# Designed miniproteins, single chains, continued (3): the designs that were tried, part 14

Each design is a single chain, and the fold is of that chain. pLDDT is the mean over its residues in the fold that is shown.

## One batch from the design tools (miniprotein)

Design m8453
Fold by ESMFold2-Fast:
Structure m8453 (fold): chain A 60 residues (1-60)
Amino acid sequence: SAAEEEARRTLRERFPELSDEEIEDAVRAAVGLVEALKLPESYITPLALMFADGIVRAKR
């Protein structure tokens, strides 16, 4: 979807240290949560950013 592609672009720009696999993991987690909770697609990017931040923090 357009929201998923926006999330992927945003994560690549804001977290250049993340691999493509880690970016996809964050986006998939966000999409899964949005679908499970029946949230609007506008939540995909902010949730993907939250998951990406969590991945970066876990590496410390």
Scores: mean pLDDT 85

Design m8454
Fold by ESMFold2-Fast:
Structure m8454 (fold): chain A 75 residues (1-75)
Amino acid sequence: MRRGRVHINVSTEAGSDEATVTAVVLGEDGRVLAILSETVKKEDVEEAAERLAREAAEKAGLDEVEVASRTEVTL
């Protein structure tokens, strides 16, 4: 079984209705296995985060993923 951790970063710009969601998948050895990023409307951030985490996990070939962290940054 291949397990890994997903780190989600959400970057928003002050006064913007858009946010950039980035999902980074790390393997148990700490190597970056996949990175996916997408700019979406702020109202779609939760759906985008879930979707990108899943897609990044699939790209990394993982059977199980754990969301290890979520960071939000306002620029």
Scores: mean pLDDT 78

Design m8455
Fold by ESMFold2-Fast:
Structure m8455 (fold): chain A 87 residues (1-87)
Amino acid sequence: GKILSGKITVQGRFATVHITAENEKEAKELAEEIVEEAKTLPGLESASYKVIGNDAYVTLLFENREAAIAGARELGEKYGLELEVIE
């Protein structure tokens, strides 16, 4: 599916992906793809997603903040997501 807009936000050990797709089916398929890709990232402890209409939220928990930032950067580059790192 096509990502119409996307952002990944890092706070502490969490990286949260928010994407908007054309419809709910595409949002779910993109969230599932991002979760599977995230499983390849070093230091990932858990991954989950939620779909609300055309929007998908992927929550990633990493072993530490440094791993979260590195993983978020890799996903942002791969999927064209805007990266925001919060203290």
Scores: mean pLDDT 89

Design m8456
Fold by ESMFold2-Fast:
Parts: structure tokens; sequence; C-alpha cells
Structure m8456 (fold): chain A 93 residues (1-93)
């Protein structure tokens, strides 16, 4: 699995994306999603196993943003946040 440090970095980018969408900024979430996908790619290259479901939700959120579906993007990011939070709790137990 991903390290706790990488999961916390992914969580912060998801939180920033959700906050940006709530503020009416659809551009910042794209940059945050790209940063998260890079973190996951780097983790994979370093022999860690990324949380595949979180990666898929972030990619789906990017697709929704490309289509102008802000509500769909927000729903996917909120689900990704919940999954990252659950994984962090599992590692801290």
Amino acid sequence: GMSLEDLEAVRKHIQASIAALEAGDAQSPRAHAEANLEIMRTAYDNGEKPVESVRLLIEEALTHLEQGDVEGARADLQEALRMVDERIKELES
C-alpha cells in the first residue's frame, strides 16, 4: 500500500480541490488531481501499491471537470476523500 505520508499528501490535494469547487474555481481542482496522480505514479514506481479505487475516482473527477460537470467531480472527490481517510485510519491502527 501507499505510505502514510503519501496518503496524507493525496488527502490534502483532494481537500483543496473540494474547497476550490465550493469557491467556484474549477481550474485548481485539475492541478490538484494531476498532482495526486503523480504521487500515485511515483509510489507505484517505488514499489508501493497505490489505492486503485482512489486513482480511478480522481481520473473520473477529471473527466467530469472536462465535461463541465462540477457536481459529478465533487461527488467523486468526496468519495475519494472518504476512502483515503479510511486507509489512513487503518494504517494508524
Scores: mean pLDDT 84

Design m8457
Fold by ESMFold2-Fast:
Order: sequence, then structure tokens, then C-alpha cells
Structure m8457 (fold): chain A 68 residues (1-68)
Amino acid sequence: SSEVERLERARENVLALMEENNFPEEVKKQILELFDKAIEAAKAGDKEALEEYENQILRLYIEAQEAL
């Protein structure tokens, strides 16, 4: 689906940004795990779980970026 493709592309882009900005390894792992869960939720059509995982990704990314 286009939603899965969007999430897979976002995962790759966010990983690149985290690497460029020297995010801690544990934060990178947590965000990638949340992307994998978001992708599975999208495949299952679970919109509520998808929104929850996307919100968790955004929150973690912002918190990590503020700590840089």
C-alpha cells in the first residue's frame, strides 16, 4: 500500500537524519523499532495503533534532538 511505502521511505530518511546528527545508538534503535511496528500496523489496517506509534516516533525524535 502507499501508506506502507510512505512509512518505509520515512524510516530510511529518519535513519539518515539521525546518523547525520549523531543521535545516540539506543535512540536510533528505539525509533527504528517503532517504525517497524508502525509498518506492521499499517499492513494490518490498524489506524489507531499506527497513529500511536507515529506519535511515539515524533516525541522520541524531538526529545533526542533537544538533547543534542
Scores: mean pLDDT 88

Design m8458
Fold by ESMFold2-Fast:
Structure m8458 (fold): chain A 95 residues (1-95)
Amino acid sequence: SSILEKLVEKGKELYKLIKDPNSSFQDIRDAYLELEKTLEEFKKLYPDLPIPDFVKGSLSLARYVLYGPSGFSSEELAEIQKNIKKLLDEEWKKE
């Protein structure tokens, strides 16, 4: 499948793991790292193509879950909040 399809699928897997109360911290971390790796490959192949908002939202939410607020500057926390809001808005439009 295309790198864009893989990016979309891995973003959905990460978000699903975060929403599942039975998911382990390790499962979330592994999915997060895999999504970051796929995103870097995508950026190298398509530097001018926009990253899907739900992928950015899923990454931001995972970073918050894994590292908490103490791992971020005020500016980074504001960006995380924006990305999560966009992710939630996209999910709401599907319903």
Scores: mean pLDDT 77

Design m8459
Fold by ESMFold2-Fast:
Structure m8459 (fold): chain A 86 residues (1-86)
Amino acid sequence: DDVIHEYKGVRYIEMPRELAEKEARALEETFPNVVSAVVEIDGKTYLLSYLAPEPSPLTREQAEEALKDAKSVEEAAEKLAELVKA
């Protein structure tokens, strides 16, 4: 599924991991306020992105670690938004 979804200000899209990692890097290079995460949930890989109001010190790797126990992509999106807003 290559459709972009949005939940609680977090955009997510299902894509192959290689493409998700490339897109995350492109977003991070283009938008200093974006926090991205590549997560795998129930055998599917998702790219999540959140445009913060200010540049976040949160790295993609830290975000991915925090989201690793999410049971759904909506739960992962909610956790990412909470981490960046804190």
Scores: mean pLDDT 81

Design m8460
Fold by ESMFold2-Fast:
Structure m8460 (fold): chain A 90 residues (1-90)
Amino acid sequence: MSLKERAEELVKQANKYYSEGNYKKAADLYIEAARLYVESGDYENGAKAYRNAGIALADYYEKQGKPSEAAAIYTAYNVLAVGLLIEKEL
């Protein structure tokens, strides 16, 4: 199994957990997928996975009543995703 194939499977699993409201598990899987995409040089899919991880983890902390942590995490993962997209456009 290639890094990209593994990342794709993790994204599919993360999407299922997110749809079930298991935001923390979804975020963990999106983060792992993003890392594998970046290691394989797929910055576009890596950026998408990091953005989805940030959304899922922010939703998790919002549900826990931690809006400050949610905002910080969302911002951090969005910055990471944008950085990867800028790399791709060069």
Scores: mean pLDDT 86

Design m8461
Fold by ESMFold2-Fast:
Structure m8461 (fold): chain A 55 residues (1-55)
Amino acid sequence: GSIQEGRQRRISLSEALYTAELSARYGPVEPSPIVSEEDRQRGLELGERRRRELE
């Protein structure tokens, strides 16, 4: 991958983590457009898993 791809990965991971936090506390949220399709799916899975842990 390129340097730009590495930078996008860092941003996507940060946004996915933030989306997972929000999804766990407030229900499912739409991720920002800078989050890749893969990171979006991963974030949703993490958010759902964390929601179950909080139950």
Scores: mean pLDDT 61

Design m8462
Fold by ESMFold2-Fast:
Structure m8462 (fold): chain A 95 residues (1-95)
Amino acid sequence: MIPLSEEDLKIIEKIAEEAEKRAKETKKPREEYAKAAKEIAENLSNKKASLKYKALALLGKEEDEEEANEFGKEVSELLKAEEYEKAEELIKEKE
């Protein structure tokens, strides 16, 4: 697994803290964390981390638990295998 830079970790922490605050205010934690995952994906320099957070944003919008679990598993397996192009294609197909 490619380690995240200190800068990428700080970006994740900041966006996560803001999402937690918004989730408390809106009482829609799933929607706010999906938005946060999208923001993280757009700001990360690391390709694997960016794809992971793009997938998490889509999972946060998926209401079908079975489809969410299957998609999450497929993307996770591709990222572990470093098949980034295939992971990106699955993410685009899910959008």
Scores: mean pLDDT 72

Design m8463
Fold by ESMFold2-Fast:
Structure m8463 (fold): chain A 80 residues (1-80)
Amino acid sequence: EIEEIKKKAVELFKQKKYTEAAKMFVGLRLLGEEIPEEADKAVLATLLFGSEEDRQELVRIELLFDNPEELLKKMKEIAK
């Protein structure tokens, strides 16, 4: 499950879907997963070029740092 989410995040990054990739990479990082260095580029691209809603979504994901169960459910929904 987590490995499938990682594969989806990398796939989105390769497709230059930086905003969607960034949301997944941030969530995976909070779950303690190892993510590629390219994740920082995806996050930076979202902060610089994403919508206000995309930036707020990253903040909401960060705020789930103390709720790994909800965070994992959210990541699975994005990956499917």
Scores: mean pLDDT 79

Design m8464
Fold by ESMFold2-Fast:
Structure m8464 (fold): chain A 96 residues (1-96)
Amino acid sequence: MVTEEEKKEILERLKKELIEKYKDDEEKKKIIENATLEQLKKAEEEMKKLGAELAKLGAFPDASYEQTALDLIVAVLKGDEEKAEELRKKILEAAK
């Protein structure tokens, strides 16, 4: 059982992890830093759905997958739904 306070801490931790991964990309870092908790929740939910679909396909994450998945998270945080859909389709197609 997770309290609302603990859930907020988990989302803030995810935000910090993403900033660390993109520390050399100032544009993506700014997008992550300006993300709301609601946007972080949407990104987490999208990644859960993507992970479930990839598990059904027997796909294993590699460096290429990790980079595209991070780009998908940034697109979701930016509110770029068209880019997010494009990246999601690209990941699922590559897993076939």
Scores: mean pLDDT 71

Design m8465
Fold by ESMFold2-Fast:
Structure m8465 (fold): chain A 73 residues (1-73)
Amino acid sequence: SAAEVQRLAAEHGLTLSPALAARLARALRDNRDAIRAALEYLHTQGPRASATALQGIFGIPRALAEELIALTR
């Protein structure tokens, strides 16, 4: 759910809007482990995170990956 994704993001220092959290949940099919791993990657890399890596490793669409990376700036 979007609320669960927002909670997981907050655990990794990221504030996601409800709309962005819903898009991430949909992209990763509510897979909690995949969502947690992607958020941990974003937290660890910050602005240096790769949209190509988010797409290739986690299956996050490029446009969504770019929006998530922008939040770490």
Scores: mean pLDDT 84

Design m8466
Fold by ESMFold2-Fast:
Structure m8466 (fold): chain A 85 residues (1-85)
Amino acid sequence: LTEKQREEAELALLQMQFSVAVRIGEKALEAGDKEKLREAIEELRRIAERARELAERSKDPEVKAEAERLAEEVREAVRRFEEAL
């Protein structure tokens, strides 16, 4: 794999992890499960940090822009879930 292909794969994995964490958080909200909601928030924080690191590290403008967008979307999800605690 080229460096760009590896970074694209990492970005895709982070996007999938984000989708799963958001779903877990939404289910926790529906159930009133504060413990699971906190777990989802912590996972989202880890995903945001990894996306930010990828954006900083990548020299590919497409990967950089998508990773920056992902980091912001994840931070928005964290804010929303934190407001529900």
Scores: mean pLDDT 89

Design m8467
Fold by ESMFold2-Fast:
Structure m8467 (fold): chain A 75 residues (1-75)
Amino acid sequence: MSAELEARLEKSREIAREIGRELRQIGDVLDAALKYIKGETTEADLQAVVDSVSPALKASAQKILDAAKEEVKKK
């Protein structure tokens, strides 16, 4: 009973920590994208942030980059 519950809690804690790391990385990409749209940073700086994310987040980060580039094209 106790050992099984401990194993389940340890796994859940590890998943929660990984989700927290991923949320921080997406937050960094969104912050960089907002700065880019405002003209406060360069496309190269935004690309560097996107390139720094974990492989699991690369597709989502790339979509944010592409959306920010399209928004700047409208201005």
Scores: mean pLDDT 80

Design m8468
Fold by ESMFold2-Fast:
Structure m8468 (fold): chain A 82 residues (1-82)
Amino acid sequence: MEKVKKFVEEKAPEIAERVAAAIAAGRNEGEVIEEITEEYTEKAKKEYNLSEEEAKYLRELVEIVASRAARDVQEALAAAYA
């Protein structure tokens, strides 16, 4: 589990930036979150030879990071155009 947490912590800024850019460009929030969550989960599974439990935990952490980034961007955009 520690390598999963470290991976997510190291990739969190990159994940947030990619989600923010995609949402700002007008992409669907749910599609962006799913796409990025799947991409990072597959990368980590191959790179670290994760168990199914570790992969599930990583997917949950990436989804949380991506969802928070999407919400933050949506709120910032709403505030800027209010």
Scores: mean pLDDT 82

Design m8469
Fold by ESMFold2-Fast:
Structure m8469 (fold): chain A 63 residues (1-63)
Amino acid sequence: GTPKTYIVEEKSKSDDDRPKKLEEVKKKAEEIAKKELEEGASSVFTGTGLRDNGVAIGYVGST
């Protein structure tokens, strides 16, 4: 398949929101990954991270 990369971001309002926002981007990344697999991607991977400025980031790569 054609290589694709997706990034999803959620901003937290406080440190208390950071775990919740991380879970939100993880769920969004998993949803995108599932859709890519259903559309015939041969390989899919996901990742998540938090930035010090309160942005939670999810990544999806597919081939």
Scores: mean pLDDT 74

Design m8470
Fold by ESMFold2-Fast:
Formats: sequence, structure tokens, C-alpha cells
Structure m8470 (fold): chain A 74 residues (1-74)
Amino acid sequence: DLQAIADAIKEITGLDYLASLEAARASLSPEAFELLLEAAKKGLELSKITDLEERQRLNEAFLARYTPQAEALV
């Protein structure tokens, strides 16, 4: 849920994003908000990967799936 994602961001960055995520949920369509959460979760997962080449490969794989979905919402 939003609290868990905000807590994970706070552990990594020291910044509290809960209010920003709640504002995004209120302003965005459910589809756009789900894509935002998917990107946030993926960013958190990738931040834990020490191997830069592996992190880049996984990021490219994510973007290949993510970009068509984001474009469909425009």
C-alpha cells in the first residue's frame, strides 16, 4: 500500500513522500496512478542492486514493458 512504499522511500532517501503519493492518487486516473506505483516499486527494487550492469539490464526490461502502457494513457 502507499504507506509501505513511502516508508521504503524514506529508508533510502530520508524523505517522506506519503503526502505526495496521496495527492497523486487524488489527481491521477486509477490507471496512471497504478503506473506511478509500478515505477516507484521498480525504482526501489533497482536501488538495492549493487551490479550496475544488472541494474541497467533490468531497468531496460522494465521500460520496454512500461513505456507502451504509459503511452496508451496519453
Scores: mean pLDDT 74

Design m8471
Fold by ESMFold2-Fast:
Structure m8471 (fold): chain A 87 residues (1-87)
Amino acid sequence: SMKAEREKLSKRASEVRELTLKRLESDPARAKEAEFYLTLAINGISDISSSVEEIVRYLERAERVAESDPETAEAIREVRREVVEGS
């Protein structure tokens, strides 16, 4: 069901947000900015009326903020790919 797929993706995106905060903990300003964009993306994934384009923009901003940690940037990119493929 689409609800189950959204819940699964939302959970995965939340796990990526936690990873991002942990990996960027030495740069609190970047960590907070990435958390902000990831939170907007997670809220968008959970909201049936949100546009895929809007969610993708938030994930792209989060990926750019996290670019100093390639593993975290790749995890965010994977969430973005799943958002696009699910649409």
Scores: mean pLDDT 84

Design m8472
Fold by ESMFold2-Fast:
Structure m8472 (fold): chain A 64 residues (1-64)
Amino acid sequence: SSLLQQIEQLKEQFDKETDPQKRLELVRQIALIKRQNPDNKEVQQLANDVVFKFVDWQRRLEAE
């Protein structure tokens, strides 16, 4: 589906991005798609995977 393709593209960009601000922008876009598609299980799963990666990555940065 086009929504899954969009999330997969955003996830690929997120995985390659090293800039914190740009990573946050990508996560915001993914979170918006997740919010707009609450009944789409595949969208929810992919979006959650990226959000968890972002939280884990941010925790590592804050740990110095």
Scores: mean pLDDT 80

Design m8473
Fold by ESMFold2-Fast:
Structure m8473 (fold): chain A 98 residues (1-98)
Amino acid sequence: MAAARQRLLDAAGDFRGAAETLEKNPENIPAGAIRLVGGVVSAELAERLAGPRLAETRREIEALANKAIEYLIKGDVKKAIEYARKAAELARKAAEEL
């Protein structure tokens, strides 16, 4: 479970980093997007390591991250930051529960 916990912490860091990047420079959409995708990949790896017990939480993390990406595509950087931060908090909380 330590490896799965670390992957959730990596996901939380990537989602938080996406939010911070976009807050510092709202025009740096590519850097924000790369970090959001990195968070999703880390969350998927956490589920693969922890097994089915993390499946529901991983889907919720992915849904929040996908909302952040959707808002970036629409040009709503403020909403993208909001959902990136929600994804980060959920990933961190999930890591604490492992």
Scores: mean pLDDT 89

Design m8474
Fold by ESMFold2-Fast:
Structure m8474 (fold): chain A 85 residues (1-85)
Amino acid sequence: MSETEKMLAKTLSTMSDEDVEAMAQTLISTARELIGKLSDPELAERIEQSIRDLEAAKTRDERIAAMQRLVGNMEEATYKRLEEA
């Protein structure tokens, strides 16, 4: 796991349910904007699937796990985009 994924996991474990929900909404919004800028359709599809998983999450643990997957896919997309710039 990346250092960012480890830090996110630690932060999420200490957050309230309201803060987790607020972060989930922020991540979904950011991910949707990122998809519009990606040239890699497979990576865009993985991010879209991660957004759907997060929206479908019914428990705190499911939501946290979905957020970690989404952040991982977004990090990969960001690094790939920076290499193309």
Scores: mean pLDDT 76

Design m8475
Fold by ESMFold2-Fast:
Structure m8475 (fold): chain A 100 residues (1-100)
Amino acid sequence: EASLKEILEASKYPLAEIPEEYVPKLVREAVELLGSKDDLKRALGAALLARLALNPKYAELVRREVERYGGLPLLEKLKKDKNPYVAETAKLALEALKKG
């Protein structure tokens, strides 16, 4: 999948070295994954957002793009997801997004 390829592409860089121009696209793909019926895709989206938001270089940009694409309401819903891994990962992503 395109989003999986982009997550894999980002893994080739240390978090601190991801080109800033890739961040908006990665955030958008991650937010789209949050709305997936597939538990693994929702977990991957939340995990990617958490990782990006923990980097202080990108934290403000990530937060802005998550808000822009409607990711915050999706993460709030996923905190109560029936899959505990998805729920825990969404909580971590929301906590990371609040660190500024």
Scores: mean pLDDT 76

Design m8476
Fold by ESMFold2-Fast:
Structure m8476 (fold): chain A 72 residues (1-72)
Amino acid sequence: DLLRLLAQAGAGGEAAIRAESEALQRQPSGDVEVEVELSEEKAVATARAGDAVAVAEVPIAEALERLKELLS
């Protein structure tokens, strides 16, 4: 799971992401959407449900190393 890998490597704070993810899980009418955007400098993963949002940002070099591990 790319979002989880980014969260684990990310400066975005695993605790903050966990808290927002718990809020998303508690939204019964929320449809959970996960979006990952890669740029030259960083990777950004965003999860949304209703008005709850969790975001993780990771330097692209770290994100690429995690992806290489996953694909190997």
Scores: mean pLDDT 57

Design m8477
Fold by ESMFold2-Fast:
Structure m8477 (fold): chain A 78 residues (1-78)
Amino acid sequence: SMEEIEAFERELLARALRAADAAARQPDPQVAISLVETTREELLARIEERLADRPELRAKAQAAVETFADAQIARIRA
């Protein structure tokens, strides 16, 4: 249902924001990047499982996770 999809999107956003906060608190940039990369892998796996039957939404969610991870890694490397 749309309600279940919206709840799932909120779950993904909450997990991404917690990972961003944790990475920002890491003094070692390599550790911070590893946290972001691990979170990316976990979120992508969750998206594949939950949106297996919804390829259009799956593709959009995957793109959003990749954009988020790329932005966080760029910030850490700056």
Scores: mean pLDDT 87

Design m8478
Fold by ESMFold2-Fast:
Structure m8478 (fold): chain A 86 residues (1-86)
Amino acid sequence: SEQLRQQQLQQLKQKLLQQMQQYRQQLQSSEKAKLVIESASYGVLAIHYAVKALVAKKEGGDSSKYLELLEEYNKKSNELDKEMLA
C-alpha cells in the first residue's frame, strides 16, 4: 500500500539522518563539511518533490507545483556544491 511505502521511506530517512548526525561530529572542524550537509539536505528535498511530481502525473493530477519545488531545491543544492568546490 502507499501508506506502507511512505512508512518505509520515513524509516530510511530517519536512518540517514542518524548517520548524518554521526558524520557531523567527525566533520565539525571544517566549514566545507557544513556545506556538504546542507547541500545533501536540499538534494533529499529535491528527490522528495521529484517523486511527488511523478505520482501526480501518474494519477492525472497537476505536477507543476512539485516541479517548481524540485527546481528550487536542486538550484540551492547546486549553488552549495559550487561553493564547496571553490
Scores: mean pLDDT 79

Design m8479
Fold by ESMFold2-Fast:
Structure m8479 (fold): chain A 95 residues (1-95)
Amino acid sequence: SSTGDLILRLGRETYQIALEAGLSGSDALTLGNAAVRAYWDGVERGLSPEEIEERVVREVQRVLDGLVKEKKITEEQKKAILERIRESVRRLLEE
């Protein structure tokens, strides 16, 4: 299904964005899982594309805020990752 394809693509793209930004494999997987779970939950609840985007970005931001507190990434890296993930989610929701 198109929804299943979008979920798999979101997870893969989020993971790659995180790795390219310098996150460890385990932290990149955590970020990808957070994005996928938020997206899937939003779809299952029948949320609008705009609400799904907001939910995914919010949950991804929570993970990244934790990484900043742990000194694993900077606030600048967090903002760059968030922007790339938002763009990815928006593009996928427009398909």
Scores: mean pLDDT 86

Design m8480
Fold by ESMFold2-Fast:
Structure m8480 (fold): chain A 90 residues (1-90)
Amino acid sequence: SAAVARLREAIAEALATGDSTPVTEALVAVAAELSDEELEAIARELAPLLAEIARAQGLAEGLSEEELRELAERAVRGALELARRVAAAE
């Protein structure tokens, strides 16, 4: 999906530059128009990428692959829900 592609590109740029601005902008732009079903689908699709980033940063120690994927999905969902609320408040 275009939304997942945009978020992946923003995450890659943030990791390369150390600047989180592209991720924040992409989250707000993507989340503003999402239904709950679309938000859930995006969270599931991005969870594997976030799980790999967590492993690379040593944040996944003691977690099973299943637990890490569930936590990653929850984190992406939470970020998108927050971004949607921020967009609605502005």
Scores: mean pLDDT 79

Design m8481
Fold by ESMFold2-Fast:
Structure m8481 (fold): chain A 65 residues (1-65)
Amino acid sequence: SLKEIGLILGIMARAVEEGASLKVEMEDGIIKVIVDAKSKKDAERIKREAERLSKELGVKVKIKL
């Protein structure tokens, strides 16, 4: 859906900004994002943005740091 695409693009934009690597998978029909960042603080910023976008767009997401 357009909302799911918007969620993924928003998380990817934040990951690029933070210099992190991102892997996007589907698990049981839910978007799963795996974050590999230089620091736990950077990973937590990406996680917070993903949670914000998830709430705003009404799309469920699983985050793995």
Scores: mean pLDDT 83

Design m8482
Fold by ESMFold2-Fast:
Structure m8482 (fold): chain A 85 residues (1-85)
Amino acid sequence: DIVDEALERLRKEHPELVERLGEETLRFYIKSIIDAFKGLTNNDPGVTLRALKVLKPRAQWSPERREELELIVDTVIEVLEKYVK
């Protein structure tokens, strides 16, 4: 499960983010990112990966949340890259 793998990676590499936001909130963000593209990409991990890479630089996040959301999106991208090969 991509959601569980991304959450486990966040726990290992960014434990401070997990402690601050909580596991349930992070799981919701990861799932929302994946699900947002699921209907558009027909569940293709390569197409989803390309869509996320295009969306990230165009995202209109508030400055206070930008670092946190970028870390979450980067973690999802990193997990998806494993499934493309």
Scores: mean pLDDT 71

Design m8483
Fold by ESMFold2-Fast:
Structure m8483 (fold): chain A 73 residues (1-73)
Amino acid sequence: LSPEEALRRALELAKKAKGKLTVKQIVDEVGGDINVAQALRYGLTILGKSPDLNAKYTPEEIAFAIELVLREM
């Protein structure tokens, strides 16, 4: 699984979520991929959010962070 494919799967999971998620929950759902964790931390930092793995974010915030990173790839 390429980093881009892992990120696209994480994006689909975020879009299907009905409530707030942690970065850790998204990373665990895609098999613990370190590239997804690093990309989410980077995207959240650009959005002015803390990259705390246990902080809760809306599905929209996580989706924006992933889409931002995918645009830079």
Scores: mean pLDDT 75

Design m8484
Fold by ESMFold2-Fast:
Structure m8484 (fold): chain A 73 residues (1-73)
Amino acid sequence: SMENVRKIEELIEELERMGDTEAARQLRSFLENTLKKLKEAELAGDTQAIRIEQLNIEGLVVAAKLRVLELKG
């Protein structure tokens, strides 16, 4: 969802502020790739691929949150 994309972007910015520029760069790369694949799947009407990429976006939210928690202690 667009809300999950916004959450990932906010978490990436938080990681950058915390000095983990490498994790932020990797997460941004994964997000860009996933959004590209989601658009391609939507244009193709591939409901299975749409679901997979939506789950990948949810997984990126979790991964970003876990990394922020690791850096906080």
Scores: mean pLDDT 88

Design m8485
Fold by ESMFold2-Fast:
Structure m8485 (fold): chain A 73 residues (1-73)
Amino acid sequence: SAIEALVASLPGTEEQKERLKALLERIAASTSVPLSQLLAAARAQPATADGLVALGVPRALAEEFVALLASLR
């Protein structure tokens, strides 16, 4: 899947990648935000929680996502 391909391309441990994949799937299930926009936000440097919330991602998930990305490598 596109989410799996994205996560596989990122640095980090298998545990971090597994959590990131699960989080992206939860975000996609929780909102009508197009997957392409979520993937673009995931690849942005720096990714911001406010940016994800502006796309319609719940704040708690957006903050968890940004914190997880910051913990990679």
Scores: mean pLDDT 74

Design m8486
Fold by ESMFold2-Fast:
Structure m8486 (fold): chain A 102 residues (1-102)
Amino acid sequence: SRIQQIQQISKQMQSLIQNQINKETDPKLKEVLKEALETVQQMTNLAIETLQSTDDPLILEMTRGVVAIAMGVTISLLKKSGAPQDTIDKLKALWDQLLDTL
């Protein structure tokens, strides 16, 4: 199901961020990474709740818009805070997969 696919992608995103948190020594970047993890969890919950509640294409498109904006903000903050480019690229790819699945 799409919900199972979203859950799997979300687990990969969360693992990626958690792995970076565990090896990060900069307290400011560590805080931004923890906020990114929380945003991924919140957006995953929104996506799953929307899919459980409706098949309306307009509501699904609106939810994709919210998730895409959250991604843009999160990636921007991670870049400004000095997160490794490889981690940013992998996170963006997984988030794009989440949006495509939703």
Scores: mean pLDDT 89

Design m8487
Fold by ESMFold2-Fast:
Structure m8487 (fold): chain A 72 residues (1-72)
Amino acid sequence: SAEVEALAEGLNNLDLAALGRFLLLVANDPERALEVLKGVDRSKREEVRQALLALATPELQAVIEELFAAVD
């Protein structure tokens, strides 16, 4: 969807608002979070992962790690 593509583009740019929206998505809809993550450039995934982990609670960090493992 256009919303999924827009969020993926925001993550590629390390946009703080996009990172925050993605964390809410990880908490509420991890299946859709995985769809967004597939749209993130492969070359930027590690940088995006580190930015998300820096902002996330310990509970969300575990889910983020699972999502990044699933996409790679």
Scores: mean pLDDT 86

